# Designed miniproteins, single chains, continued (5): the designs that were tried, part 39

Each design is a single chain, and the fold is of that chain. pLDDT is the mean over its residues in the fold that is shown.

## One batch from the design tools (miniprotein)

Design m17337
Fold by ESMFold2-Fast:
Structure m17337 (fold): chain A 69 residues (1-69)
Amino acid sequence: DNLKLEDLEDLYEVIEEIEVDGGKVYVLRSKDNVELVIASVDPSTPQEAKKKVLEIAEKKWKEIEEKEK
C-alpha cells in the first residue's frame, strides 16, 4: 500500500526510526497513546530486502503488543 510517513505525521509522533537497506521502519505514537509500526519500502527494492524490513517491523510490533498485555 502507498502509505507515506508524511501522511501520518499530523496524527502521530515518530518515536523511533530504524534505517535498513531497502527501507525504513517507524514506531509512531498517537495523542491517545496508540502505537503503530510502519514499514516503508522502496518499490525497486529486491524481495529479500523487503522481507528484512518487514521482519524488523514485526519484531517491533511484538514488543509493543507484549508491553500492552
Scores: mean pLDDT 72

Design m17338
Fold by ESMFold2-Fast:
Structure m17338 (fold): chain A 94 residues (1-94)
Amino acid sequence: MKEKEIEAVKKAVEAMREVARRLGLYSPEVDEVIDRAEKRLIEAAEKYPGDEVAIHRALSEATEELAKVVPKEAADFVGTVAGNVYSLELREAR
């Protein structure tokens, strides 16, 4: 269901912000990257319902953009947490 995919995306994006704050890496540049990631992920969920490949591509692109403003290890960790939150939310959504 499209609504459940959008909810999963929003929770994944919230996880990205939470992890960035906990790592002490939350900055205007990081906020802008996460905001762009949210827009791209929501757009993918709305235009391509059920296309997990489109969502994961957008997440990978967001992780690459994060790696430009934070250390690669931190960007990879943020991306991994976001992907896990998205997958868990979809499993619960039946």
Scores: mean pLDDT 80

Design m17339
Fold by ESMFold2-Fast:
Structure m17339 (fold): chain A 90 residues (1-90)
Amino acid sequence: KEEEFFEKYKKFLEVAEQTLDRMAAEIDKTTDPKELERIKVTLETLRFQLDRMLRDAEEHLTPEQVAELKRRVEELKARIDELLAKIDEK
């Protein structure tokens, strides 16, 4: 059922967005190199998971649904890159 898969992927993206909001707040309040490295690993892992989710989605969803998810993934990846750059500036 395409609708069921689409809901699952959308929920994953919602959780990813919430994770990024939390990571952004943690970056703003810490200067501890060890905490920053942990956040960096989390962000890199999330980027990897987004790519895997999108590949899986291509097998289960319509091209139009995949295009919508791809746009959201690119937005989240851009946020990840911004947060990684912010860590590197510290």
Scores: mean pLDDT 85

Design m17340
Fold by ESMFold2-Fast:
Structure m17340 (fold): chain A 94 residues (1-94)
Amino acid sequence: AAATDAALSHLVAGYAAYSAGDYAAAIANFKTAIALLNGQFGAAHANLGNALLKLGQNADAIANFNAALALYDAGAVNNPALKAATEANLAAAK
């Protein structure tokens, strides 16, 4: 619970930074969220990809969208809408 709660707090902080246009702070928070769950955080990978795309870092964005999709396909989260949104963002990054 403690590691998951900390990871979710960083996901929320990263999204707040992203919404404010602070993509550097968003990236830092999403990376911390991913690290706290040993890479097993699809939503954080998807949001990291979105922040990287805003900075024109398309290759790193693509890598993170692919990581998110792999985690969704492995059953880490069953959310078809989140998967579809991530696939659309991956297509936009190409």
Scores: mean pLDDT 81

Design m17341
Fold by ESMFold2-Fast:
Structure m17341 (fold): chain A 87 residues (1-87)
Amino acid sequence: SSELEELEARLERARAGAEAVLAMARKQNFPEDVIAEIERVAREMLERLEELLRRAREGGDPQEVREQMDAVMAEAQRRILALFARA
């Protein structure tokens, strides 16, 4: 369905964003512990988004899943911004 395609696109955008953030942190020589924490936050975010997408595919409400995906992404963004302050 088009709704599932939109949720899949959100997961792919989140993955691309995480890769871009990590590439930038490495290029700017952030401390290794900060990079490791960014990697952990990104991995946790992507795992949660994959689980939410699976629930949508199993008959979950796509709107509720979308709202939960947006919340997970917003939480990860806040955590990563806090880590930038430690760089």
Scores: mean pLDDT 89

Design m17342
Fold by ESMFold2-Fast:
Formats: C-alpha cells, structure tokens, sequence
Structure m17342 (fold): chain A 105 residues (1-105)
C-alpha cells in the first residue's frame, strides 16, 4: 500500500527541493486518503509553528496519540527527550507518526 502511494506521488515528490517538503506532501496525501481531517490540521499546525514552539507541539501531539497509538506516542516522546532543540528532527518525527498512524487504520 505505501509503495503504491509513493509511486503515484513520485513525480510530485521530485519537484520538492528538500526531504522535508517531500515528507509534508506525502504525509498530507496519506492523511487525505485515510480521511483523517484532524491529522491534516496537525500537519498545518506543525508547518506554521516556529522552532521554539515545536517541543510543546510534539508533547501535545504525543498526548493526543496516546489512546489511538501508544507506541507512536511513546516513540515521539523519546525523540523529544533526545532532540528537544532540533527543529528539523521534531518536525519530521511528528509528520512521520501522523503518516504511520494513518497507515495502521
């Protein structure tokens, strides 16, 4: 399933100058296909957030995920604990858990 989405989006992903922009586009498409409107709102909030706001945003996302996917929530908290000041890692981790949760259900 994931391979089919990646292949379909391949021409679009090759247009993005960065891995982050490609990951945002892929995550949005996965959430859109899953009908996860809440997840799409999270992607918009992650992209709008300043680097200083990301640790608090990651903790809030982990809390929201705790009931739906406790393993994803735990992993996101581990990333936050190890890389609290790394904006790129935090943005990618939050996008990755949103994509992962959409693929599991």
Amino acid sequence: MMDAVVEEMRPELLKYPSMREALVALTRELLRRAGDEEGLEWVDEIEAASDAELPALAERLARELEERDPEAAAWLREVLAEFPDNADVLRQAMLGVLALVSLRR
Scores: mean pLDDT 76

Design m17343
Fold by ESMFold2-Fast:
Parts: structure tokens; sequence; C-alpha cells
Structure m17343 (fold): chain A 61 residues (1-61)
């Protein structure tokens, strides 16, 4: 999975006011619920780099 694409998807859902769909999306791509929730939270706060780093770390595990 491409971490950049996954982080962008999470940001899109967060910006649309649908963070729960972003969490479900990341979980469907293999992230744990905890990692997905952290990535979506970072994206919702405008921290695109933090969201990317959380996704990349989760995929490397």
Amino acid sequence: ADANRLAAGAATYAQAGRPEKGVAYLQSQGLSREAAEEAVRAAAEGDGRGAYEIVAKALAA
C-alpha cells in the first residue's frame, strides 16, 4: 500500500467532515484501529506530514 495515497484519503474524509469513514478506509487497507484513528486525527488537525508518518510507520510494522 502507498502511504502517501492512504494519508491523502484520510485527509479527504476528514476535510469532508467524515473522520469515521477515514478510519474505516484505513482499517480496510490493513491499519489497526488505533493507527487509523491517530492518522485521521492528525489529518483533521491539518497535520498532513504527521498523518503520513503515522500511516508509513503502521505499514512498516
Scores: mean pLDDT 82

Design m17344
Fold by ESMFold2-Fast:
Structure m17344 (fold): chain A 108 residues (1-108)
Amino acid sequence: SVEEFLELVEKGIKAYREGDLDSAIEYFQRAIDLARELVPGIDRIARRLERTAGRRLVERMRKDPNVALEGLEVLIRSLKGKEAQDNPEGLAQAVVMLEIIIERLKEE
């Protein structure tokens, strides 16, 4: 469910803020995997959004994970009480942000 996705993302953000990067990566990866189950083809939507939503913003998020985390928290708020089918693009945006955060955290 979207609620389970949101719970995993919130647990990941909490782990990150507590300095537990390994747990943060695990929770974020589990959230991405769940999103893929909820919306088959979400990766295609995510790749399209990366190309259309502004490469400069994506590059900024890659340089500063706090920019991605702030954007993710705003987006999570908009996904509360929604079905995956009601906002597949919103869920795909969250996946893009999570992938960027995971990539950056693995570089530490």
Scores: mean pLDDT 78

Design m17345
Fold by ESMFold2-Fast:
Structure m17345 (fold): chain A 68 residues (1-68)
Amino acid sequence: SADLEEIRRLAEEAVREAGTLSEELKEKMERFARLVIEEAERNPERISVAQVRAMFEWLVREAREAAE
């Protein structure tokens, strides 16, 4: 679905951004992204693109803070 494709795109973008900070943060983001995608595939009615976007934006911000 278009929503699932957008969620995968947002996940890839978040992983890429975390990867610019450190390999450890990239690995953690990859694991989290996998869980989000699996949940979106299992319960599409429970997860919105807007919620996923906000969540990844928050996590990238937290990762940047942790990299300081």
Scores: mean pLDDT 83

Design m17346
Fold by ESMFold2-Fast:
Structure m17346 (fold): chain A 63 residues (1-63)
Amino acid sequence: SAKVEELKKRLVEELGLSEEDATALAEGLASGDDRPGVRLYLEGRVSAEQGNEAAKMAKELGL
């Protein structure tokens, strides 16, 4: 969806996430699946601050 693409773009441009990690996190947030975000955090690929900001961005977009 257009909202998921916008979220992915913001995660890359504003939070500095890779395209791969931004895609997984954006799709998880859009579908209400927290597993991708938890996995990326445990792997050290996304910080707690980045995860919180990503969730805020998703809510702003109505996801």
Scores: mean pLDDT 86

Design m17347
Fold by ESMFold2-Fast:
Order: sequence, then structure tokens, then C-alpha cells
Structure m17347 (fold): chain A 112 residues (1-112)
Amino acid sequence: SKEEKLEELIEGIRLAVEDPAAFLKSLGNTAPSNEEAVELLHKIAVELGLVDENASPKTALIAVAVYILARKYFSDEEAEKIVEAVRNYLKEHPDASLEEVIEVLKKVFEEL
């Protein structure tokens, strides 16, 4: 269901922030150290234009997890809407908590 997709997205983002190595392993990648996983995911977030190079590791993890998981669980059109909403929120609130991003996701999801 639509609600199940949102729950999977939120849980995946939580995993990426709390255990980035386990997050990468969940995607079928080798499970590096958490330090290596953070560096890899930060690089991907910057390369995809989701965050600036100076973004905090936590912000980069949130942004890249949203990008990957939205593309996995939603249509291309829905995924773009989700990613854009989070990217715009993080641009205006670069110190946003995970809980704040989850509220953004819930609001976007009501409009899907």
C-alpha cells in the first residue's frame, strides 16, 4: 500500500543515519566500516547535486537515502517530487533533524 511504501522509506532513512554500513549492505553492496560508508554516501549526495560539498555528513546521509529509496519504492514522477521537496527543505534548513525530514515526507506523501 501507499502507507507501506512510506514506512519502508522512513525506516531505510533511519537505517542510513544510524548504521550507514548496514544501509549499504541492504542495497546489495559490501558492508564497509561506518566511516567509509559515510564518506561514500556523502560523495554520492554531492555528485547527484542533493547537497553542497560543505554539507554535514548527517544531512548528506539523509539526502542520499531519500534519493535511493524514493527511486526504489515509487514511480519516477513520485520519486522526483519526494526528492525535490526534501532537497528544498534541506537547502533552507541545513541543520534539519531526521524527524523534521520525516514530517516533510509525510506532507509530500499526502499529495501523491
Scores: mean pLDDT 82

Design m17348
Fold by ESMFold2-Fast:
Structure m17348 (fold): chain A 82 residues (1-82)
Amino acid sequence: DIEKQEERLKRVPESIAALSEEDQEFLIRMLERAPPSAVNHFELGLAYARRGDLARARAALREALAIDPNFEFARRALEELS
C-alpha cells in the first residue's frame, strides 16, 4: 500500500525525535547492522540528523539514493540538510 508507506515515511522524523537519546543510539546500531535497503539508509540518515551528525546523515541519505534513485523522501531530506 503506497499511501500507507508514504504516511509512515512522513512520520519517521517525528517518531525518531520522540525517542530518548539511548533509544536513538540503539536504533542507529540496529540499522547499521541491518541488511542494506533504501528505507533502512533513509531512517539511519534521519536518526543521524536528529543526533546532530550531519556528515553521517548526508552519507546515509546518499546511500539510500544509490539503492533507489527515485526515492523522493531521501532526496528531499538530503536537500534540507544542504
Scores: mean pLDDT 74

Design m17349
Fold by ESMFold2-Fast:
Structure m17349 (fold): chain A 63 residues (1-63)
Amino acid sequence: EQERIAEALATEQKLLAAGLSPLEVRVYLRHRFLGLTEEQIAAALGISRATVRRYVKRAEEAL
């Protein structure tokens, strides 16, 4: 929905302004707004679930 997309874009801008990498922001947005599990994101990006969890945690701490 348009409201959800607007929230995602605003969150992306805030996280980038806070100094997070584009990859960290992308992982968080997929988890938060697309409802993807850590396992699904890890498989799609070829990284460990621990790395996905770390990126999500960093984004949450920056918000």
Scores: mean pLDDT 80

Design m17350
Fold by ESMFold2-Fast:
Structure m17350 (fold): chain A 86 residues (1-86)
Amino acid sequence: DSGLSVEERAEFLRATVPPLLAEAEAELRRRGAPEALLAAVREAARGILELADNPELAVSEILRAMAERLRDVDPEAAAELEALAA
């Protein structure tokens, strides 16, 4: 859907995911989230980045998976990722 090569997709995700994760962590800390929840978000992001090199997955699928994991934790970040995946 994005038309990106595997290499371009990996670079896009490396440029996009860390800033989104930083914003999500800042929002969670602002809300007083426990470290266990922050660790779960980081683990989800790590797993998603590992999928960046999988040619069978579109960027939209990776972003949607991230949104699902963040939906109950940070609904704003989840909505932004879903919009980006559309």
Scores: mean pLDDT 66

Design m17351
Fold by ESMFold2-Fast:
Structure m17351 (fold): chain A 98 residues (1-98)
Amino acid sequence: MEEEIRAKITPKTSLLIVRGGLEEGKALAKVAEENRIPFVVVDKSIKPGDKVVAHLQPNQTLGDYKEVIEKEMKIEIVEEVQKDLPLKSPYLLAEIVK
């Protein structure tokens, strides 16, 4: 995982997005921190048109990244929830399941 993520980083990379779960999120967090690039973990079930909840570390918000993520992924972030995440990451997105 980590080596695959490193291989995809270029000087033009401004945001890293991985579709996956906790293990993909941990690998992404490590590589993103090494390169000082912000990152987002997106659940594999999320598809264009979905309404999603963003899970954040305490005292964090998506800020300007909310609009970028919504535009690139074609999703709507309807709620930002602060939780103790197992990742020391700024962002984790999950689908709102009914």
Scores: mean pLDDT 66

Design m17352
Fold by ESMFold2-Fast:
Structure m17352 (fold): chain A 74 residues (1-74)
Amino acid sequence: MSREERVERAERKILELLEEKGELVGSLDLIAQELGVSRSTASAAIRRLEREGRIEVRREVVDGVTVLTIRLAP
């Protein structure tokens, strides 16, 4: 499977989880683990969806760790 195919699958999984849960909260590593992908693949998928206006991402540092809050864009 190409890197592009892995990123596209991660994007679909993010959207599915957001439809089911309404929100994803965690470090990039935790989100990557939940998606079953590498950190770099999760980062690429999140950036692409954010760039496309499909999701909103809030980034906050908590106890020295960057925590993401991801939601579907209105």
Scores: mean pLDDT 83

Design m17353
Fold by ESMFold2-Fast:
Structure m17353 (fold): chain A 73 residues (1-73)
Amino acid sequence: PMSREKVIDSATAGMAAIGAAVIATSLRKEGGSEELIEKARRTLDFANEKVEGTEKDMEEALERYRELRREYE
């Protein structure tokens, strides 16, 4: 049983992972740049590693996802 804050943080990191996975899949299908595909993969891996981490780890995962989103857009 995690605290409510930890549950929200973990869900947030999980959302970052899902978002990164969707971007990576779309880029592969669209023939996007290999650099951006690799960044999406790294963002996904990082978020997955941090889903059970500290609040700081989860915020870092979110920040990496926000950067990925800006480059994808």
Scores: mean pLDDT 70

Design m17354
Fold by ESMFold2-Fast:
Structure m17354 (fold): chain A 120 residues (1-120)
Amino acid sequence: MSLKEKLYKIVKEGIEKIKPLLDEEGQKIAEELEKELEKLLKDENATVEDLIDVIIKYLGEIVENALKNLSKEQAIEVLKIMIEMLEEMKKLAEENGDEKTAEMFELLIELLKSVLEYLE
């Protein structure tokens, strides 16, 4: 599998776990993320950076929606699944020698862990 295909698989599997926890608006955001990623996978000119930008944007929107509209317990579960997804994507970036992308995912992991500590 290409790096884009491996990133897509991690996000798709994580989103499938998150979707049942989300409200209607959150589910719509998750579906738009899946559609945008599928579009980028079919685009031979789309870079790994393009994929990462879309992932970061939509995961941020899912976090904002979860914090506003979900119960504390559901928001905690969503954040935990997102942290696991980001840790898998960080490991994948490290294995591919992409230290800059790995550092970006580490920053996002630390930010989500800080939010999780505030909720717990």
Scores: mean pLDDT 86

Design m17355
Fold by ESMFold2-Fast:
Structure m17355 (fold): chain A 99 residues (1-99)
Amino acid sequence: EKKEKLLKELLELLDELAEELKEGMNERQRKILEELVERLKEAIKEDIENTPEEKLEEVKELIKERLKEMAKAVAEDIDGVMEAVENHQQMPATLTAKD
């Protein structure tokens, strides 16, 4: 129950950040962003599913910060980030992983 609510909140935040980034993007950049968003949704689901209930709020804040950092990186260098995604750069298995 608590995990479902928190997962919904994080997925909604990701969708909101993606919609803001789509403003000013061309069709190709939007398609690549949508692929990145799907990968991030999988990572968020895995992180929340594997998190103990007592740590959910802490993990939520960590995921929110990482999503904001990624959004900032895309906004600052959209072409470089899109090129990296297109060339199948290694994505971490979870957003809370330090490696």
Scores: mean pLDDT 73

Design m17356
Fold by ESMFold2-Fast:
Structure m17356 (fold): chain A 80 residues (1-80)
Amino acid sequence: SEAEKAYERAKKAAEQAEGPTRFLVESIAEGAKIAADKGLPGVAQALADATERAVQHPTPDEANKASAEALGKANEAASK
């Protein structure tokens, strides 16, 4: 399913995470897994996008800022 594919993307991105951003990236990826398990493709895709954006940044603050738009989309998708 699309939700399962999104979680696979998030998982692969999280495996690239290192240093102080690892916890943030792993937390976002875990959210994508929960969304996939619940059959929420929109939420899973938004969280996968957030994970991919977060992993590109060396600090939690920068990672959170880079992923903020995708996290906002995840919250909107969850509200539907």
Scores: mean pLDDT 78

Design m17357
Fold by ESMFold2-Fast:
Structure m17357 (fold): chain A 74 residues (1-74)
Amino acid sequence: SLADQLRAAIEARDFATALALAREAARQLESEGRHRMAAGVRALIDAAEASTDPRARETYLATVAHGLEVLEAS
């Protein structure tokens, strides 16, 4: 799943891949009419990109992954 791929990229500390997967998630949520959730994901991506701390970046991207995991379990 997209959530599994994002989680794996975060665990590997491949932030370039994680950001690309998070952007794809936002695009898919937008296409599904989940505009508020898509906006939330975009805000977390922006925060991750603005962060100079790898731990903060990991936390923002992990929040995206968790949101997708909850959605996929529903």
Scores: mean pLDDT 86

Design m17358
Fold by ESMFold2-Fast:
Structure m17358 (fold): chain A 93 residues (1-93)
Amino acid sequence: HMEEERRKRYKELLEKAKQLADEITKMSPEDQEKKVRELLRKAVEAARAGNWEEADLLMYTLDYIFEKNPELAEKYYDEYVETVRELARIAAA
């Protein structure tokens, strides 16, 4: 169980991620794919910079995009898994 302030911050982060995913999923299919690749790359860059809040935001945004577009989830599954593994390696360092 988290403290109320921490729960509020996580809810705000999830709301922001949903808004970004909504904006991205309204783009053309080609632009959605470009954004998925950009978010995967930027999440790793943010984590390496110590910006874990940004890394979490970008990964939650990807999760919401994939919920709305399962074809993108299937296409980018391997890259997503590699990104999650890289984030775990950075966190363990």
Scores: mean pLDDT 85

Design m17359
Fold by ESMFold2-Fast:
Structure m17359 (fold): chain A 62 residues (1-62)
Amino acid sequence: SARKKRREKQIRLIRLLANSGVISEERAEELIAEIEGGKRFSQAELAERLGIPRSAVSAFLS
């Protein structure tokens, strides 16, 4: 489903940023746990939580 694909892309983005050192592994684990727990982030909310521009989130999730 579109929801499942969105969640998978968000988790992939979070892991990519942690592996690149943009965010801590602790922060990545917190965000992934929220998503797996049923939290649905908008692109703007996710961008704020990751500390990156919304345009970067949008580009990755497109």
Scores: mean pLDDT 82

Design m17360
Fold by ESMFold2-Fast:
Structure m17360 (fold): chain A 77 residues (1-77)
Amino acid sequence: SLTPEEIFNKLLEIASKVMESILPELDTMSLEEAIKRAREEVEKLAKDYGLSEKQIKFLKNLVEREVRRLFERRRAA
Protein backbone atom coordinates (compact mmCIF):
# COMPACT_ATOMS: atom_id res chain seq x y z
CA SER A 1 0.00 0.00 0.00
CA LEU A 2 1.38 3.38 -1.08
CA THR A 3 0.97 6.57 0.94
CA PRO A 4 -0.56 9.64 -0.82
CA GLU A 5 2.96 11.17 -0.97
CA GLU A 6 4.40 7.99 -2.56
CA ILE A 7 1.54 7.92 -5.10
CA PHE A 8 2.15 11.60 -5.98
CA ASN A 9 5.92 10.98 -6.39
CA LYS A 10 5.18 7.97 -8.64
CA LEU A 11 2.89 10.15 -10.81
CA LEU A 12 5.69 12.74 -11.15
CA GLU A 13 8.11 9.94 -12.19
CA ILE A 14 5.63 8.79 -14.86
CA ALA A 15 5.25 12.38 -16.13
CA SER A 16 9.07 12.64 -16.38
CA LYS A 17 9.21 9.41 -18.41
CA VAL A 18 6.52 10.74 -20.79
CA MET A 19 8.43 14.00 -21.31
CA GLU A 20 11.74 12.14 -21.84
CA SER A 21 10.09 9.95 -24.55
CA ILE A 22 8.88 12.97 -26.61
CA LEU A 23 11.91 15.31 -26.16
CA PRO A 24 13.92 13.86 -29.14
CA GLU A 25 10.99 14.58 -31.52
CA LEU A 26 9.83 17.98 -30.13
CA ASP A 27 11.65 19.95 -32.89
CA THR A 28 9.69 18.04 -35.58
CA MET A 29 6.25 18.28 -33.89
CA SER A 30 3.64 21.02 -33.64
CA LEU A 31 2.28 21.93 -30.17
CA GLU A 32 -0.92 19.97 -30.89
CA GLU A 33 1.04 16.89 -32.07
CA ALA A 34 3.30 17.01 -28.98
CA ILE A 35 0.30 17.22 -26.60
CA LYS A 36 -1.38 14.29 -28.41
CA ARG A 37 1.83 12.18 -28.21
CA ALA A 38 2.30 12.97 -24.50
CA ARG A 39 -1.32 12.03 -23.69
CA GLU A 40 -1.03 8.76 -25.66
CA GLU A 41 2.19 7.93 -23.76
CA VAL A 42 0.34 8.47 -20.44
CA GLU A 43 -2.33 5.94 -21.52
CA LYS A 44 0.35 3.35 -22.42
CA LEU A 45 2.15 3.74 -19.07
CA ALA A 46 -1.16 3.78 -17.14
CA LYS A 47 -1.68 0.07 -17.92
CA ASP A 48 1.80 -0.85 -16.62
CA TYR A 49 1.31 1.13 -13.37
CA GLY A 50 -2.37 0.21 -12.76
CA LEU A 51 -3.50 3.84 -12.65
CA SER A 52 -7.07 4.93 -11.87
CA GLU A 53 -9.14 7.08 -14.27
CA LYS A 54 -8.58 10.12 -12.00
CA GLN A 55 -4.79 9.55 -11.97
CA ILE A 56 -4.78 9.23 -15.78
CA LYS A 57 -6.70 12.54 -16.12
CA PHE A 58 -4.30 14.23 -13.68
CA LEU A 59 -1.25 13.00 -15.65
CA LYS A 60 -2.73 14.01 -19.03
CA ASN A 61 -3.34 17.53 -17.68
CA LEU A 62 0.15 17.66 -16.13
CA VAL A 63 2.00 16.57 -19.31
CA GLU A 64 -0.08 18.98 -21.44
CA ARG A 65 0.96 21.88 -19.17
CA GLU A 66 4.63 20.79 -19.35
CA VAL A 67 4.53 20.54 -23.17
CA ARG A 68 2.95 24.02 -23.41
CA ARG A 69 5.65 25.45 -21.09
CA LEU A 70 8.44 23.90 -23.18
CA PHE A 71 7.04 25.44 -26.38
CA GLU A 72 6.67 28.85 -24.64
CA ARG A 73 10.30 28.71 -23.40
CA ARG A 74 11.57 27.90 -26.91
CA ARG A 75 9.60 30.85 -28.37
CA ALA A 76 11.01 33.20 -25.68
CA ALA A 77 14.63 32.01 -26.13
Scores: mean pLDDT 82

Design m17361
Fold by ESMFold2-Fast:
Structure m17361 (fold): chain A 96 residues (1-96)
Amino acid sequence: SAKLSQLEQQYSELKPQADALFEKKLLSGDEAFKQAYNKLRDAILEEDQDAFLKAIEELKSLVNDPVILQQLDILQQIVEEFGIKTAKKLFLKKVS
């Protein structure tokens, strides 16, 4: 799908910046953010689409960083249109 390829490209381009920002927040001692992020990660790993959609809305409510929000919006769109398994592959991809 042309749309999937565009979303995968956008996700991949932001991933290094977004991953660095996620790591910084996880190391900051923000327990609410850490719990929300862990719920999102676990939903992706377990391929639980309903848990993912709940977790991503919780996580988005805790952040105002535009890079994080854009990355979460792209990930949510990929899950809603192409499914959780497609999003899992992108989420777990190591950034170069």
Scores: mean pLDDT 85

Design m17362
Fold by ESMFold2-Fast:
Structure m17362 (fold): chain A 100 residues (1-100)
Amino acid sequence: SMDEIVEEVRRQLDSLAALLDALLAAHPDRAATVAHAWLQLAKKEIEETFERNPDPEVQKAIAEVVIEKLEELIARHADNPALVAAARELMEYVEELLEK
């Protein structure tokens, strides 16, 4: 059950990353606006995922996958400072959710 939840979260994050790539490709001159909009959507989806999974061990497993995927995102978009900042803000938000 935890492995199934982790795999679902991994697929959800891959979907969010694909949406981000599509929005950046469609709006190359709006990188900061796209990063901000994506951050708000990602925060909402992660918050809802944590609310559905109140078990602390499951929340830790989810947080680990989210951080892993955000580190991959930062590496792929290292030349986009607005997106790097958004990803780092999301990592901090996940740590806050994990604590309570």
Scores: mean pLDDT 85

Design m17363
Fold by ESMFold2-Fast:
Formats: C-alpha cells, sequence, structure tokens
Structure m17363 (fold): chain A 72 residues (1-72)
C-alpha cells in the first residue's frame, strides 16, 4: 500500500504533467485513478475522477490538488 507521502509526491508530479501537457489528459487520468485506488483513503477521488469528462481538465487539476491536500 502506498503511503500518504508517496501519494502526495506522485499526485504533485501528475498535476505538473497535466498542466504542462493537457493533451495527455486521458493517460494521466488513468494513472491518477490507479494511484488513488492503491490506498482506501483516496478511493472517493478515484470514483470522482472516473465520472469526470476528459474535457474537464480544470476539475481534474482541482481533484489532484484535493488529493495532495488530504495527504499532508
Amino acid sequence: MLTDEQIAQALELLRKELESNPDKVKEIKDIAIDLFERNPKYKKYAEELRNLSDDDVEKFIELLKKGIEEAK
């Protein structure tokens, strides 16, 4: 199981990648869903992300930020 510190670091890298390369939203989304599912504490964010449109990059970034904040 991933620790809160590992999840926070990975989410921050995904957020930076998404902001730099929004065309990769689908690939980054799949990675983020897998990451959130690796710790039961974050499964709610995985569910929200699955229901999010790939066109809604702004909400995706906000959800990553919420995950990072909860991991602190």
Scores: mean pLDDT 80

Design m17364
Fold by ESMFold2-Fast:
Structure m17364 (fold): chain A 93 residues (1-93)
Amino acid sequence: MEDAKRIEEVGKEAAKKLREEAKKEKDEKAREVLLAAADLVEKLGKKAAEAYRNGTMPVKAEEIIEKLRKETKEVLELVKNKELPLEELSPLS
């Protein structure tokens, strides 16, 4: 289905935005967090697309897409405000 492809593409788009912000970031720890978040979002988007294609996803594609976009925006805002709980993001590394 086209929806599964859209989920994967949104994950890749989110990862691209996080990686572009990492290139502009001067703080090394914030850059590492952005890159780790990019890898995670891309992987989650791919897995969500696969689950949707297999019929194991209980929610609509639009809900998955909106959640991926919202979480990406939240990560960008946390990095921008320097409010990173590094302890909570440790599992991403």
Scores: mean pLDDT 73

Design m17365
Fold by ESMFold2-Fast:
Structure m17365 (fold): chain A 115 residues (1-115)
Amino acid sequence: SESEKIRKEALEAVREYLKDLGVDEETIEELEELFETDPEKFIEKLVELMREKGVEEREIKRFEIAMRAILEIIEDPSKREEQLEKAFKELYEYEKEKGLPSAERFEEALKKAKA
């Protein structure tokens, strides 16, 4: 199914990212279980681990927004366009507020997501 494909790709991406951060295999497996059983605790634990590993708050916020959108799309794939638009808008507003050069790229992505 579309949900199963998105879920598998999301879990693989998260797994590779956490390995690159030096997170141990046992902790990664715990997060994979939370992704399936308790999405809110998954987000909370992911954010905590990223912070503990010294990831910048900007990167943490980007991942949080992206993962929340992905989780909603897995739950209901018919909301893909809505959730992508929402995520890109939240990323654009955050980047704009912080005066980051990437704000224009998120604005362009948001325009494409609406088309």
Scores: mean pLDDT 77

Design m17366
Fold by ESMFold2-Fast:
Structure m17366 (fold): chain A 71 residues (1-71)
Amino acid sequence: ERPSAEEILAGGERAAAIAESLGHREAAERVRELAREAAEVHEDPERTRALLEEAARVVMEAAEAYKKELE
């Protein structure tokens, strides 16, 4: 299934909102940037996938950092 530019932007905003809710505003900003770039190149599946994988990595790192803060 090929995501549209609109779906990519919506997904990126949801992911950024998660990072922001964890107190990682810089991670949220980075995710929004990556989603915007992915939306711009959404006709290129390999490039889109690489950008979305990077965005997922940023969110995962924010979640791990939040987990450390709870210790």
Scores: mean pLDDT 79

Design m17367
Fold by ESMFold2-Fast:
Formats: structure tokens, C-alpha cells, sequence
Structure m17367 (fold): chain A 87 residues (1-87)
């Protein structure tokens, strides 16, 4: 649905913004890694939206759910990495 797509886009943008914010207060090397991951998520999400737009509604829903879970996993991994550096 349009609501689900809008919510997914908002969640991905929040994840990207959080990684960019973390990069600003990290060391130069860690900041580069966090920015690279944020950019990678942004590009993959853009690609996913394009693919979903060319799919049937059921295929698009399945694709969005699968990719949302992957983006969340990648975000959580990056955040755990940062937390370990601070502890």
C-alpha cells in the first residue's frame, strides 16, 4: 500500500540520517565506514523502489518486506559496531 511504502521510506531515511549523524562524532576512519554504509543503503533502497514499481503488487509487497528486514539488519550491525567502539 502507499501507506506502507511511505512508512518504509521514512524508516530507511531515519536509519541513513542516524548513521550520518554517528559518522560526524566518530573518528575519520569509522566515520567513512558509517557514511559508506549509509550511502549503500540509500542506493539499494532507491534500486528496490524502482524494482517494486515494475513488479506486480504481490511481488512488490514481498520485495519491500524482504529488503526492509535486510536494511534494518545492516543498520543494527553498524550501530552495534559503533557502540562497541564507545564502550
Amino acid sequence: SSQAAFQAAGNVQQMVDALDDAARVSTPDEGRRLRDEADSIRRDFSSTLTQAGRSTPSQATQLMNSRRNQFRSRYDRARRYLDRLRS
Scores: mean pLDDT 74

Design m17368
Fold by ESMFold2-Fast:
Structure m17368 (fold): chain A 99 residues (1-99)
Amino acid sequence: SMREKALEAVEKLAEELNASEKEREAAKLLVELAIDIVENKDAPEEEQEELIRKKVEELGKVLGLSEEQKETAIKNAMKVRNDEEALKKLEEELEELIK
């Protein structure tokens, strides 16, 4: 699947960059968040926001984010979801990652 290929690609990149365990976990969560945004682009806004919130909560646990930082991340992710050009660019970046 695209998700499996993307996660394998980010693991390989993290190893090549000598990333820490925390950095690797955060990178995987960010890639999963990007995939969730793209795969659920046609979902109702409320459902998409809930999916984004779940991933940001997981990312917040890894990175120690405050509630304010998590809300900012959710708002920024929703801006990408609501911007057709930004969403298309995100799809292209994910396709490039899994080559």
Scores: mean pLDDT 82

Design m17369
Fold by ESMFold2-Fast:
Structure m17369 (fold): chain A 80 residues (1-80)
Amino acid sequence: GRNELEADILVGMLKLAVAVGKTVGDYKFGAERAIKIAEELLTLLDGEKREKLEQAIKKAKELMEQGRYEEAAQVLLDNL
């Protein structure tokens, strides 16, 4: 359905945002972009997958407040 292609594109974009942040040494930028993409992806999900990603976004935001940008991005990648 529509959601499958859109979700695949957003997953790819999230992975690219993290990779760009790492490549340019701006881990904060990469993590901030990854969180925004994850929030968009959340709108396409339901049930257990939605709950898992919602919890990952919450944890990533907590890690961002601590300056732990690489860990914030990794939590999102681990919960795609």
Scores: mean pLDDT 87

Design m17370
Fold by ESMFold2-Fast:
Structure m17370 (fold): chain A 88 residues (1-88)
Amino acid sequence: MSVEELVREYGELMQELEARARRDPAAYERLLELEEEMSERLGKAKTVEEAIEIMREFLREAARVLDVPEELLERLIRVAEELIRLRF
């Protein structure tokens, strides 16, 4: 899969999460807090494996907050991991 295809798939999956969050304002606020925490931790990551672990933790917590199906969560983790590995 190309970088362009991975970015597109990630964007499509994130749009699905945003659609879910729009139905629950409290969950949306928690998602924004989690994104801020993830962004700070990712900026301090020294290895690709640290970045992947941070992203996995974020996505699992976001899925819990938004009641995301496991299938969608696993797809998000897979695509995010591939994007991180391609960057490093």
Scores: mean pLDDT 77

